# Designs tried in a protein design run: designed miniproteins, single chains, continued (3). Part 10

Each design is a single chain, and the fold is of that chain. pLDDT is the mean over its residues in the fold that is shown.

## One batch from the design tools (miniprotein)

Design m8336
Fold by ESMFold2-Fast:
Structure m8336 (fold): chain A 77 residues (1-77)
Amino acid sequence: STLEAINLGIAAALIGIGALFEAEKGLNPQKAIADGEQAIKLGKEALKIATDDGSRRLGEMGIRLGKEAIELAKKQL
């Protein structure tokens, strides 16, 4: 459904942004990794059901930011 896709996409993007900010601060790299993994999961779920461009872009953003957060946080372990 469009509502489900947009909600998953928004959640993925917001969690991805949060994960990257946490990774940049470096105070809790384990949390940044967990939040990054959640952003990737939600982004992939959004992409599976997305029929609109907005939901797809948000899902892709969540995946990208989640991956960046995980990479940055792992360097701090």
Scores: mean pLDDT 89

Design m8337
Fold by ESMFold2-Fast:
Formats: structure tokens, sequence, C-alpha cells
Structure m8337 (fold): chain A 57 residues (1-57)
């Protein structure tokens, strides 16, 4: 699975998750996770609050 697929699956519970939690789930570098989260946020798929991310609905 891509890092994006793992991120979206983790966030499917509708809760806010930290970048550290997403890094652990994906096994990707923090830099890669931050780039993917920024792209997903710009695409309207996730939202950010206080440095945490959840699925946009």
Amino acid sequence: MSADDIILELLSDGRYHSVAEIVEATGASRATVNRRLAALEKGGLVERRDGKYRIAR
C-alpha cells in the first residue's frame, strides 16, 4: 500500500492523530509523512488542528 493509503486507513476512525502516530503506522520518514499530509490537506481529504490530522467529512 502507498503511504497515503495507510494514512487514510488510520484516519478512518474520524479522530485526530499526531504526526508521530502516523509515522509509526506508515513506517515512512517524518519528512515523507509531512509531505503526504500537506498534499492530502490541500486536496481536501484531511484536516489539521493543533498539529494533528483527521479525515475531512
Scores: mean pLDDT 82

Design m8338
Fold by ESMFold2-Fast:
Structure m8338 (fold): chain A 86 residues (1-86)
Amino acid sequence: MSKKEIAEKLVEVAEKVVKLSEELKKKFIEKVSSASDENFLDVISEELNKIFKEEKLDEKTQLEVADAINLYILNNKELTEYFRKL
C-alpha cells in the first residue's frame, strides 16, 4: 500500500464522522504522501491537527475522528504491519 493510498483511506474514514473541505483533503493527501518513513506517523498527526483547527471541530468530534482512524488502522493488517516497520 502506498503512502498516497493510506492518506486517501484515512480521509475516507474521517469523512464518515465529519465532512471535510476539498482543499483540506487535498492538502492532507499531498503532505502525508510526501512524508519520509521516519516522520510518516508524525506528519499524519500534525496534518490531522491542522484539519481539526481549520474546520473548528470540538474536542468530542476530534476524538471521534481519531478513534475512527485508529480503529481502521488496527483492523487493517497491512497498515498495522506497515506502521510497525516504521
Scores: mean pLDDT 79

Design m8339
Fold by ESMFold2-Fast:
Structure m8339 (fold): chain A 80 residues (1-80)
Amino acid sequence: MELEKGKEYASKGEYEKAIEYYEKALEKDPDNAEAWRNLGQVYLDQMKFEEAIEAYRKALELDPDNEEARRNLELAETLK
């Protein structure tokens, strides 16, 4: 599964590979809130705050009650 491969690469610090697999997951299912959250987390880890903000905003459009995505969006907005 593309989402699981993205998580594997992210856990190893291979962020470019993680992004590739999260993007593949989103090509199959653009409404996958988990893939958008994981993409946002990888961008945060890279200090790519603008990209992280966009990913978390999309995650919250799909899952507005997700506390982690809301908290991380606020953090990214503060740090940009």
Scores: mean pLDDT 86

Design m8340
Fold by ESMFold2-Fast:
Structure m8340 (fold): chain A 63 residues (1-63)
Amino acid sequence: SVEDVKKLLELGLEAAEAIANKDYEKAIETLKKMKKLAEELGDEELVKQIDEEIEKVKKKKAS
């Protein structure tokens, strides 16, 4: 739905802002929420992209 697309965009912007601020904990939490919504929408490609971003953020947090 349009509301689900809007929510995905809002979560994506929130995650990007958290990454820019080096708030990796918030970024990971927000990306996990985005992944859950993508899974509910059946967007397998988006789920894979979000998983890749979560792993990238986790590596930044660990360094």
Scores: mean pLDDT 86

Design m8341
Fold by ESMFold2-Fast:
Structure m8341 (fold): chain A 94 residues (1-94)
Amino acid sequence: DAARAALDEAIAEAREAARLAAEASPEIAEAFRAVAALLEGSRAGGADAVDAVLAGIDTARELAAEDEARREEFLERAERIRALVEEARRLAAA
């Protein structure tokens, strides 16, 4: 299932972003952990949380933008997670 594969990749990217951010910013790490948890709940057949996931990604991007040393890396990771979530939604709607 292509939608499932995209969702699984989004979860893996969010977990990795949270792990890397934990050493630099607890706030950025918490934002990515929240995104991963929402994606995991959606993956397990919970309620559709896509809007909450996208809002969580926006929060992570805003926090990342405030940090000069981490900005480029975490903005890139947030954008990749967003693209995977949007792709999973498109594939699931087909």
Scores: mean pLDDT 79

Design m8342
Fold by ESMFold2-Fast:
Structure m8342 (fold): chain A 55 residues (1-55)
Amino acid sequence: SAEAARRAYRERVAALARRAQELMKKSTPDEAQRIGDEAERETEALSAQLKAHLA
């Protein structure tokens, strides 16, 4: 269902954000920026996947 897909998306995004934050705490500023950029790209991919699923 669309609700299940949205829930799965939110859970995956939240898990990704939590993991990125934990890694950033143990990283240099340059590494933290790279981790943030990668997390943002992965979140965009998940968003595109959800939109395609709901279309």
Scores: mean pLDDT 84

Design m8343
Fold by ESMFold2-Fast:
Structure m8343 (fold): chain A 70 residues (1-70)
Amino acid sequence: SEIEEKLKELKKIGEEVSKLPQEAALKTAEIWKKMLEEYYEYKDKNPELALKIVEEAIEEIKKILEEAKK
């Protein structure tokens, strides 16, 4: 399923985040927490929205990873 694939992608990104400076890791943790709260709210009643929520979180975290490499 698409959501399963996105959650696996998110897990891989989380492994990269563990190598970041503490400030960047904390910012990523805030995004992750918000994503999980919204995902669990919508996963059963609107799976398409739940998927978009996870996708948006992945993109936000990728931006933090890019900025941290500079």
Scores: mean pLDDT 79

Design m8344
Fold by ESMFold2-Fast:
Structure m8344 (fold): chain A 59 residues (1-59)
Amino acid sequence: AEELLKFAEELEKKAEEYLKEAERAKAAGDELAAEEHYGIADLLRGVAARLKKIAKEKG
């Protein structure tokens, strides 16, 4: 259970990094790269939420 929570936290940190890169790409005018990074961040946050739910059920 604790390992899943830890992994979920790491994925949330990665999502934050991707959001930062998306903002940089948008500032540079690279709309395609910005959209891709936003999409990856959303995916990582979704996986993290599911892992937290599983950890809650296993704890």
Scores: mean pLDDT 81

Design m8345
Fold by ESMFold2-Fast:
Structure m8345 (fold): chain A 62 residues (1-62)
Amino acid sequence: SAEEHLEAGRKAYADGNVLLAIKHYEEAIRLEPSPEAYRLLGEVYEGMGDTEKAAEYRAKAA
């Protein structure tokens, strides 16, 4: 489910596995787009220093 992918993505990000976190958040969005999913993906891009991508996903979360 989308919720299971959000959970898995959060764990991956906490473990430092950025690529796995992105994969899980993208799959969650594909299954069920939500403000939370977009916010979490924006947070990952912000952590990577990709401020333009972070802003784009934050806008989708609004």
Scores: mean pLDDT 85

Design m8347
Fold by ESMFold2-Fast:
Structure m8347 (fold): chain A 91 residues (1-91)
Amino acid sequence: MEKKAKEEAEKEIDKLAEKLGLSEEEKEEARRIAEELLERGVSEEEAIELGNEAAERKDWATVLGVAYYLKYLEELQKAKAEAEEAARRAA
């Protein structure tokens, strides 16, 4: 599940980076920011606020990192919901 969540997040970071015209170095910085947010256990609400503030400053690497983190959290929540549904059906 974690591997699939990271894979989906990587697809989003690639699409968004291409749309924003970001370099490979900026994509790598975005990944580091996402990893830091994950290690700190930053809430979705705090991450959205950070992303909005970064966008106002045109700090696109941070915007991309926040987007990666939010996509990863979304995929983890979806995976948990699917696992719970499967467990209920396996009764």
Scores: mean pLDDT 77

Design m8348
Fold by ESMFold2-Fast:
Structure m8348 (fold): chain A 94 residues (1-94)
Amino acid sequence: KLSKEEFKEEFEKYSKKMIDTLKKDYKLSDEQVELLEKLVKEIIEKMLENPSKETLQESLEEMRKKLLEEGIDESVVRAFITYVGMALLELQEK
């Protein structure tokens, strides 16, 4: 229902708010915030190229792996991945 441009804009808006909240609550470094923003951009691009459940699952798993490698706490990673997954599912049903 959303155009590709509307989907990208809406998801970026939601993700920015979530990242800002996580930065404040968990005192994330600028480098960690940049990583979150980069991963969000990558998942948006992948979902626009190939919008499938498989692409979503693969992208979320890759994101989780990279965040854990950077030493971001498991609880923060879990909250972020859950939010991103929910937002993507909600937007694709619109």
Scores: mean pLDDT 75

Design m8349
Fold by ESMFold2-Fast:
Structure m8349 (fold): chain A 95 residues (1-95)
Amino acid sequence: MEELIEEARRLVEEGRARLAAARSVEEAVDITKETLARLREIWERGGRHPELERLLLEFYLGGVHRIRQLARAEGLSDAEIAAVEAELSAFLQEL
């Protein structure tokens, strides 16, 4: 279990670094989805352990926050930002 938690933590750190470097909403959405899919695989391999679920959800919230920042910088409306956030929420539910 410790090895899977370390793998998940490294993946979260990598994902956060990629999100910080992201220059567009589209890039940030792609990074968030890719990292969440990989975190889900680790979570399932770990028998859906609560700590792995916590790391997945924490990364999701961080991704939403970064996407919101980039969307505002790009001049997206509140309705357009809400649509992107709804897309990410739907993706998380499909994981």
Scores: mean pLDDT 86

Design m8350
Fold by ESMFold2-Fast:
Formats: sequence, C-alpha cells, structure tokens
Structure m8350 (fold): chain A 98 residues (1-98)
Amino acid sequence: MKKITIEVKITFEGLSDEKRKELIREIYELAAKYGARIESVTPTEVTIRFEADSVEDALKAINFINEIKKIAEKYGAKVELTPESQEKVDEVLRKIEE
C-alpha cells in the first residue's frame, strides 16, 4: 500500500499582527490535534503536510482540511490543496460512501 501525502496551503494578507498570531496559533493547535506537520510559515502563508498510510489516517486528514477551512473563513484566509491532494481526498470519500 502506497502512502498518500496531502498538502494544504493557507494564504492570508492584510491581517493585523494580533489577528495573524491568533490564526497561526489556531493552525498549530489543530495541526497538533491531528498529527499534521507544519512545513513552513511566512508572514502571508502557512504550508501543512499530512501523511496517511491507512483509511483512518486519511479520514483524519479530511477532518483536518474541513477544520482548517473553517478557521480560514473566520480570518478571511484562503485554503488551497494541490490537485493531487484533492484527488486523494476524493478517492477516500468515495470508498467510505460505497
């Protein structure tokens, strides 16, 4: 079985230092909860990587993406998955629904 890698980029601009710190804190807290790795942090972008080698880990990644989207919407930030990451998420969802 081949490991799947899911990469999420969170892009934000125009946030005050206070709001940026709040967003980054919430991202770190969520990453710790789901076992995701923070790959990079810049003033305008956070990149997060999730590795899954089981259906259970893939479900954690999907739940993580959903929670990250909620946080991003709260701060007006943008969430982007790579096309490869989106396809892997879609494949896992199909297996659960079937």
Scores: mean pLDDT 76

Design m8351
Fold by ESMFold2-Fast:
Formats: C-alpha cells, structure tokens, sequence
Structure m8351 (fold): chain A 102 residues (1-102)
C-alpha cells in the first residue's frame, strides 16, 4: 500500500518533468526554427539524458528507496508500462539489490 502510493506519486512527478522537458524542447525548437526531425532528435536526447541521470542516482545510492522508485517510475513512463508492471519491476530491482548484499 505505502509503496504503491509512493510509486503513484513518483509517476505523477516524473510525468510532470517529462511534460516540462517536452514543452521546453518544443518552445526552443520553434524559436530556433528546427524541423520536425530535429525537434524529435532533441526530445530523444533529453529523454536519454534523464534516463542517464536517474540510473546514475540509483547507482550512486542503491539503498535509497526514493531513487529506486523514481528510476522505476521513469522507466515505466518511457516504456508505456502500467502501475502494476512498475510495481513488479520495483520488486525485481529490490530483490537484485538484496542479492548483491547477501
């Protein structure tokens, strides 16, 4: 229940971050006169940077539950996964971290 609630809140926060990134890319693309192809490439580069940042945060702090939840939420949103699939992924990563400690 509490993990589900934290993941739901993380999904909302990360979705807002993705929406802001997309809006900024679109605004700057219009200002710079970018083509649709160049704008899509910029969006992809922003998503790849965000992915690297979330992965790096988790790698630096593998015991940080919030870092893991944020990473799972980000992966679920970019892959179009459901909340239930995100919860399953979270459990898999927790088990992986625990196996590394054992």
Amino acid sequence: EERRKKLEEALKRVQIELDIADALATIWGVVEGLSEEELEKRRQELIEKMKADYEARFAAHPDDEDALIDLVAFQALIEGKSLEEALKRYDELVAEVERRKA
Scores: mean pLDDT 81

Design m8352
Fold by ESMFold2-Fast:
Structure m8352 (fold): chain A 59 residues (1-59)
Amino acid sequence: MEEAKRYFFLSTEYTMEAIKYAVESMFSEGEKKEEALKKLEEYMEKANEYDKKAEELFS
C-alpha cells in the first residue's frame, strides 16, 4: 500500500519534470532544445514506468 503511493508520487514528480522540459524545448533552440527533448523523453519513460508499477499494485 505505501509502496503504491510512493510509485504514484514518483510518477507525478517525473511527469512534472517532463512538462518542465517540454516547455523549455518549445522556447529553446539548437543544442538546448535537443538536450531538453532528450530529458523530456527520459522523464516521460520514468513516469510511465512508475505509473505502471503503481497500477499493478492497485489492480
Scores: mean pLDDT 81

Design m8353
Fold by ESMFold2-Fast:
Structure m8353 (fold): chain A 56 residues (1-56)
Amino acid sequence: DDKRTQAVQYANKALEAAEAGDYEKMREYAQKAGDALGASPETKERVFESIKRTAS
């Protein structure tokens, strides 16, 4: 599923931004990851939390 691949790519970019301390870009890419899946607000929050947890 191409949408899942795009979501993973955006999630990786969000992680890179978090590691650089750029939390604005992290949030932007996390939102794009959720949007790629047509995700509900709950799913978007889960993606954000997953990235945040990995970057911590």
Scores: mean pLDDT 73

Design m8354
Fold by ESMFold2-Fast:
Structure m8354 (fold): chain A 61 residues (1-61)
Amino acid sequence: APEAAAEARAGELSDRGMERAYEIGKQILKDKGYSDEEIENLSREEYLQAVHDYLLAQGDA
């Protein structure tokens, strides 16, 4: 069904969005001085929270 195709595309977009967000987040964290091991040891929740906090700090400027 065409509706099912649209939902599948949304899923693919989410995956691609996660890939971009992950790369951008890694770059941001590295710029902050985080090491690859630190980022890997961070749980997804910790990782997202750190990235979110960083972005909020930039928004203040």
Scores: mean pLDDT 66

Design m8355
Fold by ESMFold2-Fast:
Structure m8355 (fold): chain A 73 residues (1-73)
Amino acid sequence: SVEEEIERLLKEFGELLAQLPPEVARKIREELQEEVKKIAEDYQKGKISREEALELIKKALEKAIEEARKALA
C-alpha cells in the first residue's frame, strides 16, 4: 500500500537525517514539511483526491531522501 511505502520511506529519511549535521537535517526536514503542508492545503480545498495527496507526499519524501543522500556525499 502507499501508506506502507510512506512508512518505510519515513524510517529511511529519519536514519539519513541522523547522519547529517543538525543544521542541514533541519533545513531538509523544514523543506519537506513545507511541501507536505501545500499538499494538505490542496487536499483540504478539494483540488486533489486523497489518493493523489498520498502519492504527492510519497514523491516529496523521495525527493527529501535524495537531498539527504546528496548532503552525505
Scores: mean pLDDT 87

Design m8356
Fold by ESMFold2-Fast:
Structure m8356 (fold): chain A 61 residues (1-61)
Amino acid sequence: VERIVLALENAGPMSAKELAENGNVSQSTVSRKLKEAVEKGLVKKEKVGKTTYYSVSEKGK
């Protein structure tokens, strides 16, 4: 989660595939971690066409 949030802060909105390439991990692993980050309110998701993009959100509780 932390590494993914940091990558999004530095690079702006990214897809799960782009984050997987950045972190040298599988896309499935990134997607799972992104789901947890979205549930915690650390990351927001936006679907554009066929691709879901992720970006850092204002932290809410």
Scores: mean pLDDT 73

Design m8357
Fold by ESMFold2-Fast:
Structure m8357 (fold): chain A 69 residues (1-69)
Amino acid sequence: SLNEEVTRLLNELGKALRAGDYARAKEILERLLELGAISEEEYEQMVEAIEAGDFDRAQRLALRGYLRV
């Protein structure tokens, strides 16, 4: 189901962010945006944090996203 795909992607996002894998994290965020699981604002904020190398901020933003699921 769509919810199973979203849950899998959110778990993979957390793993990518903890590993500092910015390329993988951005790929997952693009897919979450396509599925409507995150807003454009959430996508832009997380990508900005990742590109700045601020993985702690990116992780906090991702946790805020989990509260909407």
Scores: mean pLDDT 77

Design m8358
Fold by ESMFold2-Fast:
Structure m8358 (fold): chain A 58 residues (1-58)
Amino acid sequence: GASAGEAAARAGAGEARRLLDPERAERVTKELMELARQGLSAAEVGRRGRELMEELGA
């Protein structure tokens, strides 16, 4: 990844895949990558990733 938002999305997706079941991890990955592609900042992408991880039990 090149942008800070994309890097944040990849980091969040990686953690989701380690801590959540594959189906939920895929949902997190898809949402974070879509937000990064839409131009959201690393801070917004990171915040959304953390919220999703907490809601899904990390």
Scores: mean pLDDT 77

Design m8359
Fold by ESMFold2-Fast:
Structure m8359 (fold): chain A 56 residues (1-56)
Amino acid sequence: MDATEETMQRVLELASKSSPHGQRETAEALMSQARLASPEDAVLYLAGAQKALELV
């Protein structure tokens, strides 16, 4: 639970900081983190990456 909360905050920070021209780079970074994270945290990173890609 604590790890999930920290992961959610990290994803939100990365998403909010990305500029319009950086949306794809943000999505790629989030997908990379998902591949290295636990299965539970990976779902959060993938959701963030999907949202970033939708903004492109």
Scores: mean pLDDT 67

Design m8360
Fold by ESMFold2-Fast:
Structure m8360 (fold): chain A 94 residues (1-94)
Amino acid sequence: DLEKLKEEAEKENTAESYLRLGQAYLQREKYEEAIEYYEKAIELGSGKIKADALALLGEAYLKLGKKEEAKEYLNKALEIDPNNKRAKELLEEL
């Protein structure tokens, strides 16, 4: 399943496809791999998709205990989308 999702994301090469792949890794607690794919989504994306990817990147860093990196990315998500609920909720827990 993950291998097929990875092949599909690499062929499509879009922010949305890498965001979806990163979420699949996050759900399996593969946080470092999730970070890699969220970074690709951020590079390719803009607007809401980029803000969502930044918020999820922040969540992955929190799961790794990296609070300062998480705070940086969550704030970047809010700079793009001030109404990003995930970023707001996670920052209040920091």
Scores: mean pLDDT 89

Design m8361
Fold by ESMFold2-Fast:
Structure m8361 (fold): chain A 58 residues (1-58)
Amino acid sequence: MKREERRELILEGASYGVKAIGHYARARMDPETREEDLKLGEEYLKKSDELDKKAEEL
C-alpha cells in the first residue's frame, strides 16, 4: 500500500466531485447553461466515483 498514491487519488476524486457540485449548482441558477452543466456535472461525478473506488482498493 502506498499512502501517497491513495491520497493523490482521494484528492483528485474530491476535485472532480467539487467540479460536479459546481456544475449542478450552476444548472439550478442559470437556465441558459442548464443542459451543458448537467452533462458536465454527471461526467465529473463519474470520474470522482471511479477515482474513489481506486483509492478504496489501495
Scores: mean pLDDT 80

Design m8362
Fold by ESMFold2-Fast:
Parts: structure tokens; sequence; C-alpha cells
Structure m8362 (fold): chain A 84 residues (1-84)
């Protein structure tokens, strides 16, 4: 596997992991996580999103998709924090 192929694979993995982490966080919130747990998940997702965007700087298409996924998930978690 070339370095370029490895970078592309890791970009896909980073996007998939961000998506999966977000889905798990939302499921935990739906199952009755405390406001403190939800706040921590929001903070963790914000840090993960910034990390993924930095890694994807060479793939602006995937970076934009990561931002959309991350922002939508954070907004939904914020709704659970306010309206749970």
Amino acid sequence: MSEEQREELWAEVDLALLTMKGAIALRIAEQGASPEEIKKMIEDLKKELERVKERLQHRPDLAAQAEKIGEETIKKLEEYLKKK
C-alpha cells in the first residue's frame, strides 16, 4: 500500500469513526444520559471534529462532510441537553 493510498484510507476511516461516535452519543442521550454526560459528549465531539478536519485538510470535500456530520450531531445533543 502506497503512502497516498494509506492517507486516503485513513481519511475514510476518520470520517466513518466520527459518524459512528456521533451516532453512539445520540443513542446514549436518547437512553437517558445525564446533562453532565451530554455536555462531556458534546465537548469530546467538538475536539474530535477539529482533529478530523485537521487530518482531512488535503481532502476539503471530506472535511466539509465531517463538519456537517459533526455540527448536526452536536446540535441534536444540544437539543437533548435543553429539552430532555
Scores: mean pLDDT 79

Design m8363
Fold by ESMFold2-Fast:
Structure m8363 (fold): chain A 57 residues (1-57)
Amino acid sequence: MIRDIIMKETGLSREQLDEIEELVREGREEEAIEMLMKLSGLSREQARSVLEALLAE
């Protein structure tokens, strides 16, 4: 699953990914990007790419 790849590359837990996805479902996409950046150390551009991958399929 794409989630397993993201967890391995970012060091995020399943719980943290679920929280990020919940933020997106609530229309809080900007907060989801900010949380992803904070937890993974990714740039904004990289965090957005990861978020799109999580939501795509």
Scores: mean pLDDT 77

Design m8364
Fold by ESMFold2-Fast:
Structure m8364 (fold): chain A 70 residues (1-70)
Amino acid sequence: AEELLKEARTLLEKAKQYLDEGKIDEAFSYAARADNLAVEAEKLSTDPKLREEARRIQEEAVALHRKAKA
């Protein structure tokens, strides 16, 4: 679960970087991948702190995804 969260964070940071550069398709792709990994991490984890981290990554990924589409 922790490894999935680390990968999700890395993808989320890349999504933010691509969005800042105006690379909308790349930002969209990386945000979607981050969201998918965070969903899996939440399902696999019984630790409340890891589940909260997974939910935060999901929220940020969804926000970036919406911003990339706008």
Scores: mean pLDDT 78

Design m8365
Fold by ESMFold2-Fast:
Structure m8365 (fold): chain A 68 residues (1-68)
Amino acid sequence: SAEERLNETVEQARKELKEIDEFEKKYGKLSSEEVARFIGDVLHRIGEALDEYLAELKKLREAGLPVP
């Protein structure tokens, strides 16, 4: 479902953020440009998943079905 995809996207983002934190602790800080690029990619993926979830909720509401 779109909700499952959104939840998976958020959990993947958390894992990737933790990996960056662990990498920086071992190898030194990433450049601001590298961090900005990573954050941009994460936000784009979350935004796409959120838009899909909101579109699904709208369809359920329009059909009179229960909204999760």
Scores: mean pLDDT 78

Design m8366
Fold by ESMFold2-Fast:
Structure m8366 (fold): chain A 77 residues (1-77)
Amino acid sequence: TEELRKRAEELVEEGEALIKQAEETSDPREKAKLYLQAGQKYSEAARLFEKAGDLESAEEARKKAIEAYQKAAELLN
């Protein structure tokens, strides 16, 4: 419960750090790769929040994952 929530929060922080790295990156392919990795971190965080029963945090993390994946897709097309 609390351990799952703490791990999910840690994954959100890892995702935010990857977004920051992507924003500092000029190469579109490397930028897309960082956004994809951030999306994966947020997606796993959402799963852990759901297991912890924190449905509001799960939905927020899922929204961030979708946004990161959309940014990656836009750079690859």
Scores: mean pLDDT 88

Design m8367
Fold by ESMFold2-Fast:
Structure m8367 (fold): chain A 118 residues (1-118)
Amino acid sequence: SAEEELKKNPNNAKAYIDLARKYLESGDFEKAVEYAEKALKIDPNNVEAYTLLGEAYAQLGDFEKAVEYFEKAIEIGGEDNARAYLLLAQVYESLGDKEKADEYRDKALEIIEKNKKL
């Protein structure tokens, strides 16, 4: 398990990512944040860790932090991150910013469409 792997090697960013995802999926958003932050201390350019932090903070209702982390995931991972754009659209819709929500949703759909054609 990821927990057993960390007991053998505490400097394993992927094991922390796997734990962050597990806790996010189980609804323990505070633990998801904790483990994603541990992954970033080992691998500060980990795109998935920033995406998981954004999702966890969105679920906690901290939409400002959610936006910050999704924007960081796009900055590091490049503009091809359709998932981060879709998640940004959902956050802006929750904030009542329909115009930004539509903009980010359209960007995500453009990326998905390009990937289907090529």
Scores: mean pLDDT 85

Design m8368
Fold by ESMFold2-Fast:
Structure m8368 (fold): chain A 55 residues (1-55)
Amino acid sequence: NIFGYTVEQLQEKVKQLKSNPDLFSEVDIDRDESIGPLEFLVFVHKSNENPQKFN
Protein backbone atom coordinates (compact mmCIF):
# COMPACT_ATOMS: atom_id res chain seq x y z
CA ASN A 1 0.00 0.00 0.00
CA ILE A 2 1.71 3.12 -1.32
CA PHE A 3 -0.15 6.38 -0.55
CA GLY A 4 -3.42 4.43 -0.33
CA TYR A 5 -2.98 2.45 -3.58
CA THR A 6 -2.61 -1.31 -3.80
CA VAL A 7 0.09 -3.04 -5.86
CA GLU A 8 -2.67 -4.29 -8.18
CA GLN A 9 -3.89 -0.74 -8.83
CA LEU A 10 -0.35 0.47 -9.51
CA GLN A 11 0.25 -2.42 -11.95
CA GLU A 12 -2.92 -1.50 -13.85
CA LYS A 13 -1.66 2.08 -14.18
CA VAL A 14 1.67 0.81 -15.51
CA LYS A 15 -0.17 -1.25 -18.15
CA GLN A 16 -2.18 1.83 -19.18
CA LEU A 17 1.04 3.82 -19.63
CA LYS A 18 2.64 1.08 -21.75
CA SER A 19 -0.40 0.70 -24.02
CA ASN A 20 -0.77 4.47 -24.58
CA PRO A 21 2.35 6.37 -25.73
CA ASP A 22 0.49 9.71 -25.59
CA LEU A 23 -0.26 9.10 -21.93
CA PHE A 24 3.39 8.19 -21.29
CA SER A 25 4.47 11.52 -22.82
CA GLU A 26 1.97 13.34 -20.58
CA VAL A 27 3.40 11.67 -17.46
CA ASP A 28 7.05 12.24 -18.46
CA ILE A 29 6.95 15.88 -17.33
CA ASP A 30 10.75 16.26 -17.26
CA ARG A 31 10.93 14.82 -20.82
CA ASP A 32 14.04 12.85 -19.93
CA GLU A 33 12.56 9.54 -21.23
CA SER A 34 12.15 8.15 -17.72
CA ILE A 35 9.40 8.24 -15.14
CA GLY A 36 10.50 8.75 -11.56
CA PRO A 37 8.48 7.59 -8.55
CA LEU A 38 7.06 11.08 -7.97
CA GLU A 39 6.00 11.45 -11.61
CA PHE A 40 4.31 8.04 -11.47
CA LEU A 41 2.47 8.96 -8.27
CA VAL A 42 1.30 12.23 -9.83
CA PHE A 43 -0.05 10.22 -12.78
CA VAL A 44 -1.90 7.81 -10.46
CA HIS A 45 -3.39 10.75 -8.54
CA LYS A 46 -4.47 12.55 -11.75
CA SER A 47 -5.94 9.30 -13.10
CA ASN A 48 -8.14 9.00 -10.00
CA GLU A 49 -9.20 12.65 -10.36
CA ASN A 50 -10.24 12.06 -14.01
CA PRO A 51 -13.58 10.19 -14.20
CA GLN A 52 -13.01 9.60 -17.93
CA LYS A 53 -10.36 6.99 -17.03
CA PHE A 54 -13.08 5.03 -15.22
CA ASN A 55 -15.72 5.29 -17.95
Scores: mean pLDDT 63

Design m8370
Fold by ESMFold2-Fast:
Structure m8370 (fold): chain A 62 residues (1-62)
Amino acid sequence: NEELIRRARRLLESARKMIEQGRLEDAATLLSEARRLVGEIKDEEEKQALMEEIRRLEAELA
């Protein structure tokens, strides 16, 4: 679980950098991977917090 959270956060950090660079397609791919990993997290509070972060970043792509 801790490893999944760490991996998801790294993907979100990378996605944010891609968005800042205007690489929206790369950011979308990273966010898709993060969403998959977050779906596997057993801690509901952590899952919800990370899912909210994914939603905010996805909104920046729209």
Scores: mean pLDDT 83

Design m8371
Fold by ESMFold2-Fast:
Structure m8371 (fold): chain A 88 residues (1-88)
Amino acid sequence: MDQIRQQYQQQTDDFINSASRTIQLIRDNSPSSDIQSQIDTLSQTRSQIDDLGRQAQSQGDTHTADQGQMMSDMGQSIIDSIRQQLSS
């Protein structure tokens, strides 16, 4: 339980930091390759958050499971928004 919560917190922090970095790169007109690399990182981290949420649910940690699902859904919306901004 504690290990999954710690991993969930770390992945959430990593996602937030990566999202902030991606937005900054877009605002700075950074190369598309750098931006795409950060989007790939965001997608990977979102997938790991979703997996941790499922693991938490299996262990009866409904709070972490609910947070994981919410963060995964929110993360997908953030990724979609970033991709839309790049296509503009």
Scores: mean pLDDT 82

Design m8372
Fold by ESMFold2-Fast:
Order: structure tokens, then C-alpha cells, then sequence
Structure m8372 (fold): chain A 61 residues (1-61)
């Protein structure tokens, strides 16, 4: 499994969790969008940072 695939799976799990808990905020959506753009650009370090920020935000909500 590639690092990009692992990050995409993590991001999908976060989106599913946020949707289930009703925590789909504009701020969370922005982080998700930026993470997707980073993954598409091949910037895996940036993508991982954004995924971690989204995880932290979701824990605070």
C-alpha cells in the first residue's frame, strides 16, 4: 500500500466519521479540500500535515 493510498483512506475515514457525527463544519471541509489538492499534486508531506490538522479539529468538535 502506498503512502498516498494510506492518506486517502485516512481522509475518507475522517469524512465518514464527521458526517456520521454531524461535525461537517466549513473549517473541516476546507482542510479536507486542501488535503485532496496536496495528494493530487504529489505533496505527501503537506497532505499528511493537513490530514493531521483535520483529525485534531474533529477531536475538538
Amino acid sequence: MSRAEQLRERLLALVNEASREGRMTDEFGRLVEEAIRALEAGDLDRAERLVKEAEELLRRL
Scores: mean pLDDT 81

Design m8373
Fold by ESMFold2-Fast:
Structure m8373 (fold): chain A 65 residues (1-65)
Amino acid sequence: DVDALALATPTEDLIEDFRHARRLAEEAGVSDAARLYDEAIRAAEAGDRETALRLARRGVALLDA
């Protein structure tokens, strides 16, 4: 799942995954999810992996709704 994979993933790879997810959310028209992934990228770049993963999980939940 997202949490288990993210814990095993280097920060640089997480940021790349979030960029891909943001682009897909933008293309799907789910602007709230795109915003959450954008915030997750900024948190990960600041070294706050816990906040980045929380924001990414919320983005996934919005795409599944």
Scores: mean pLDDT 77

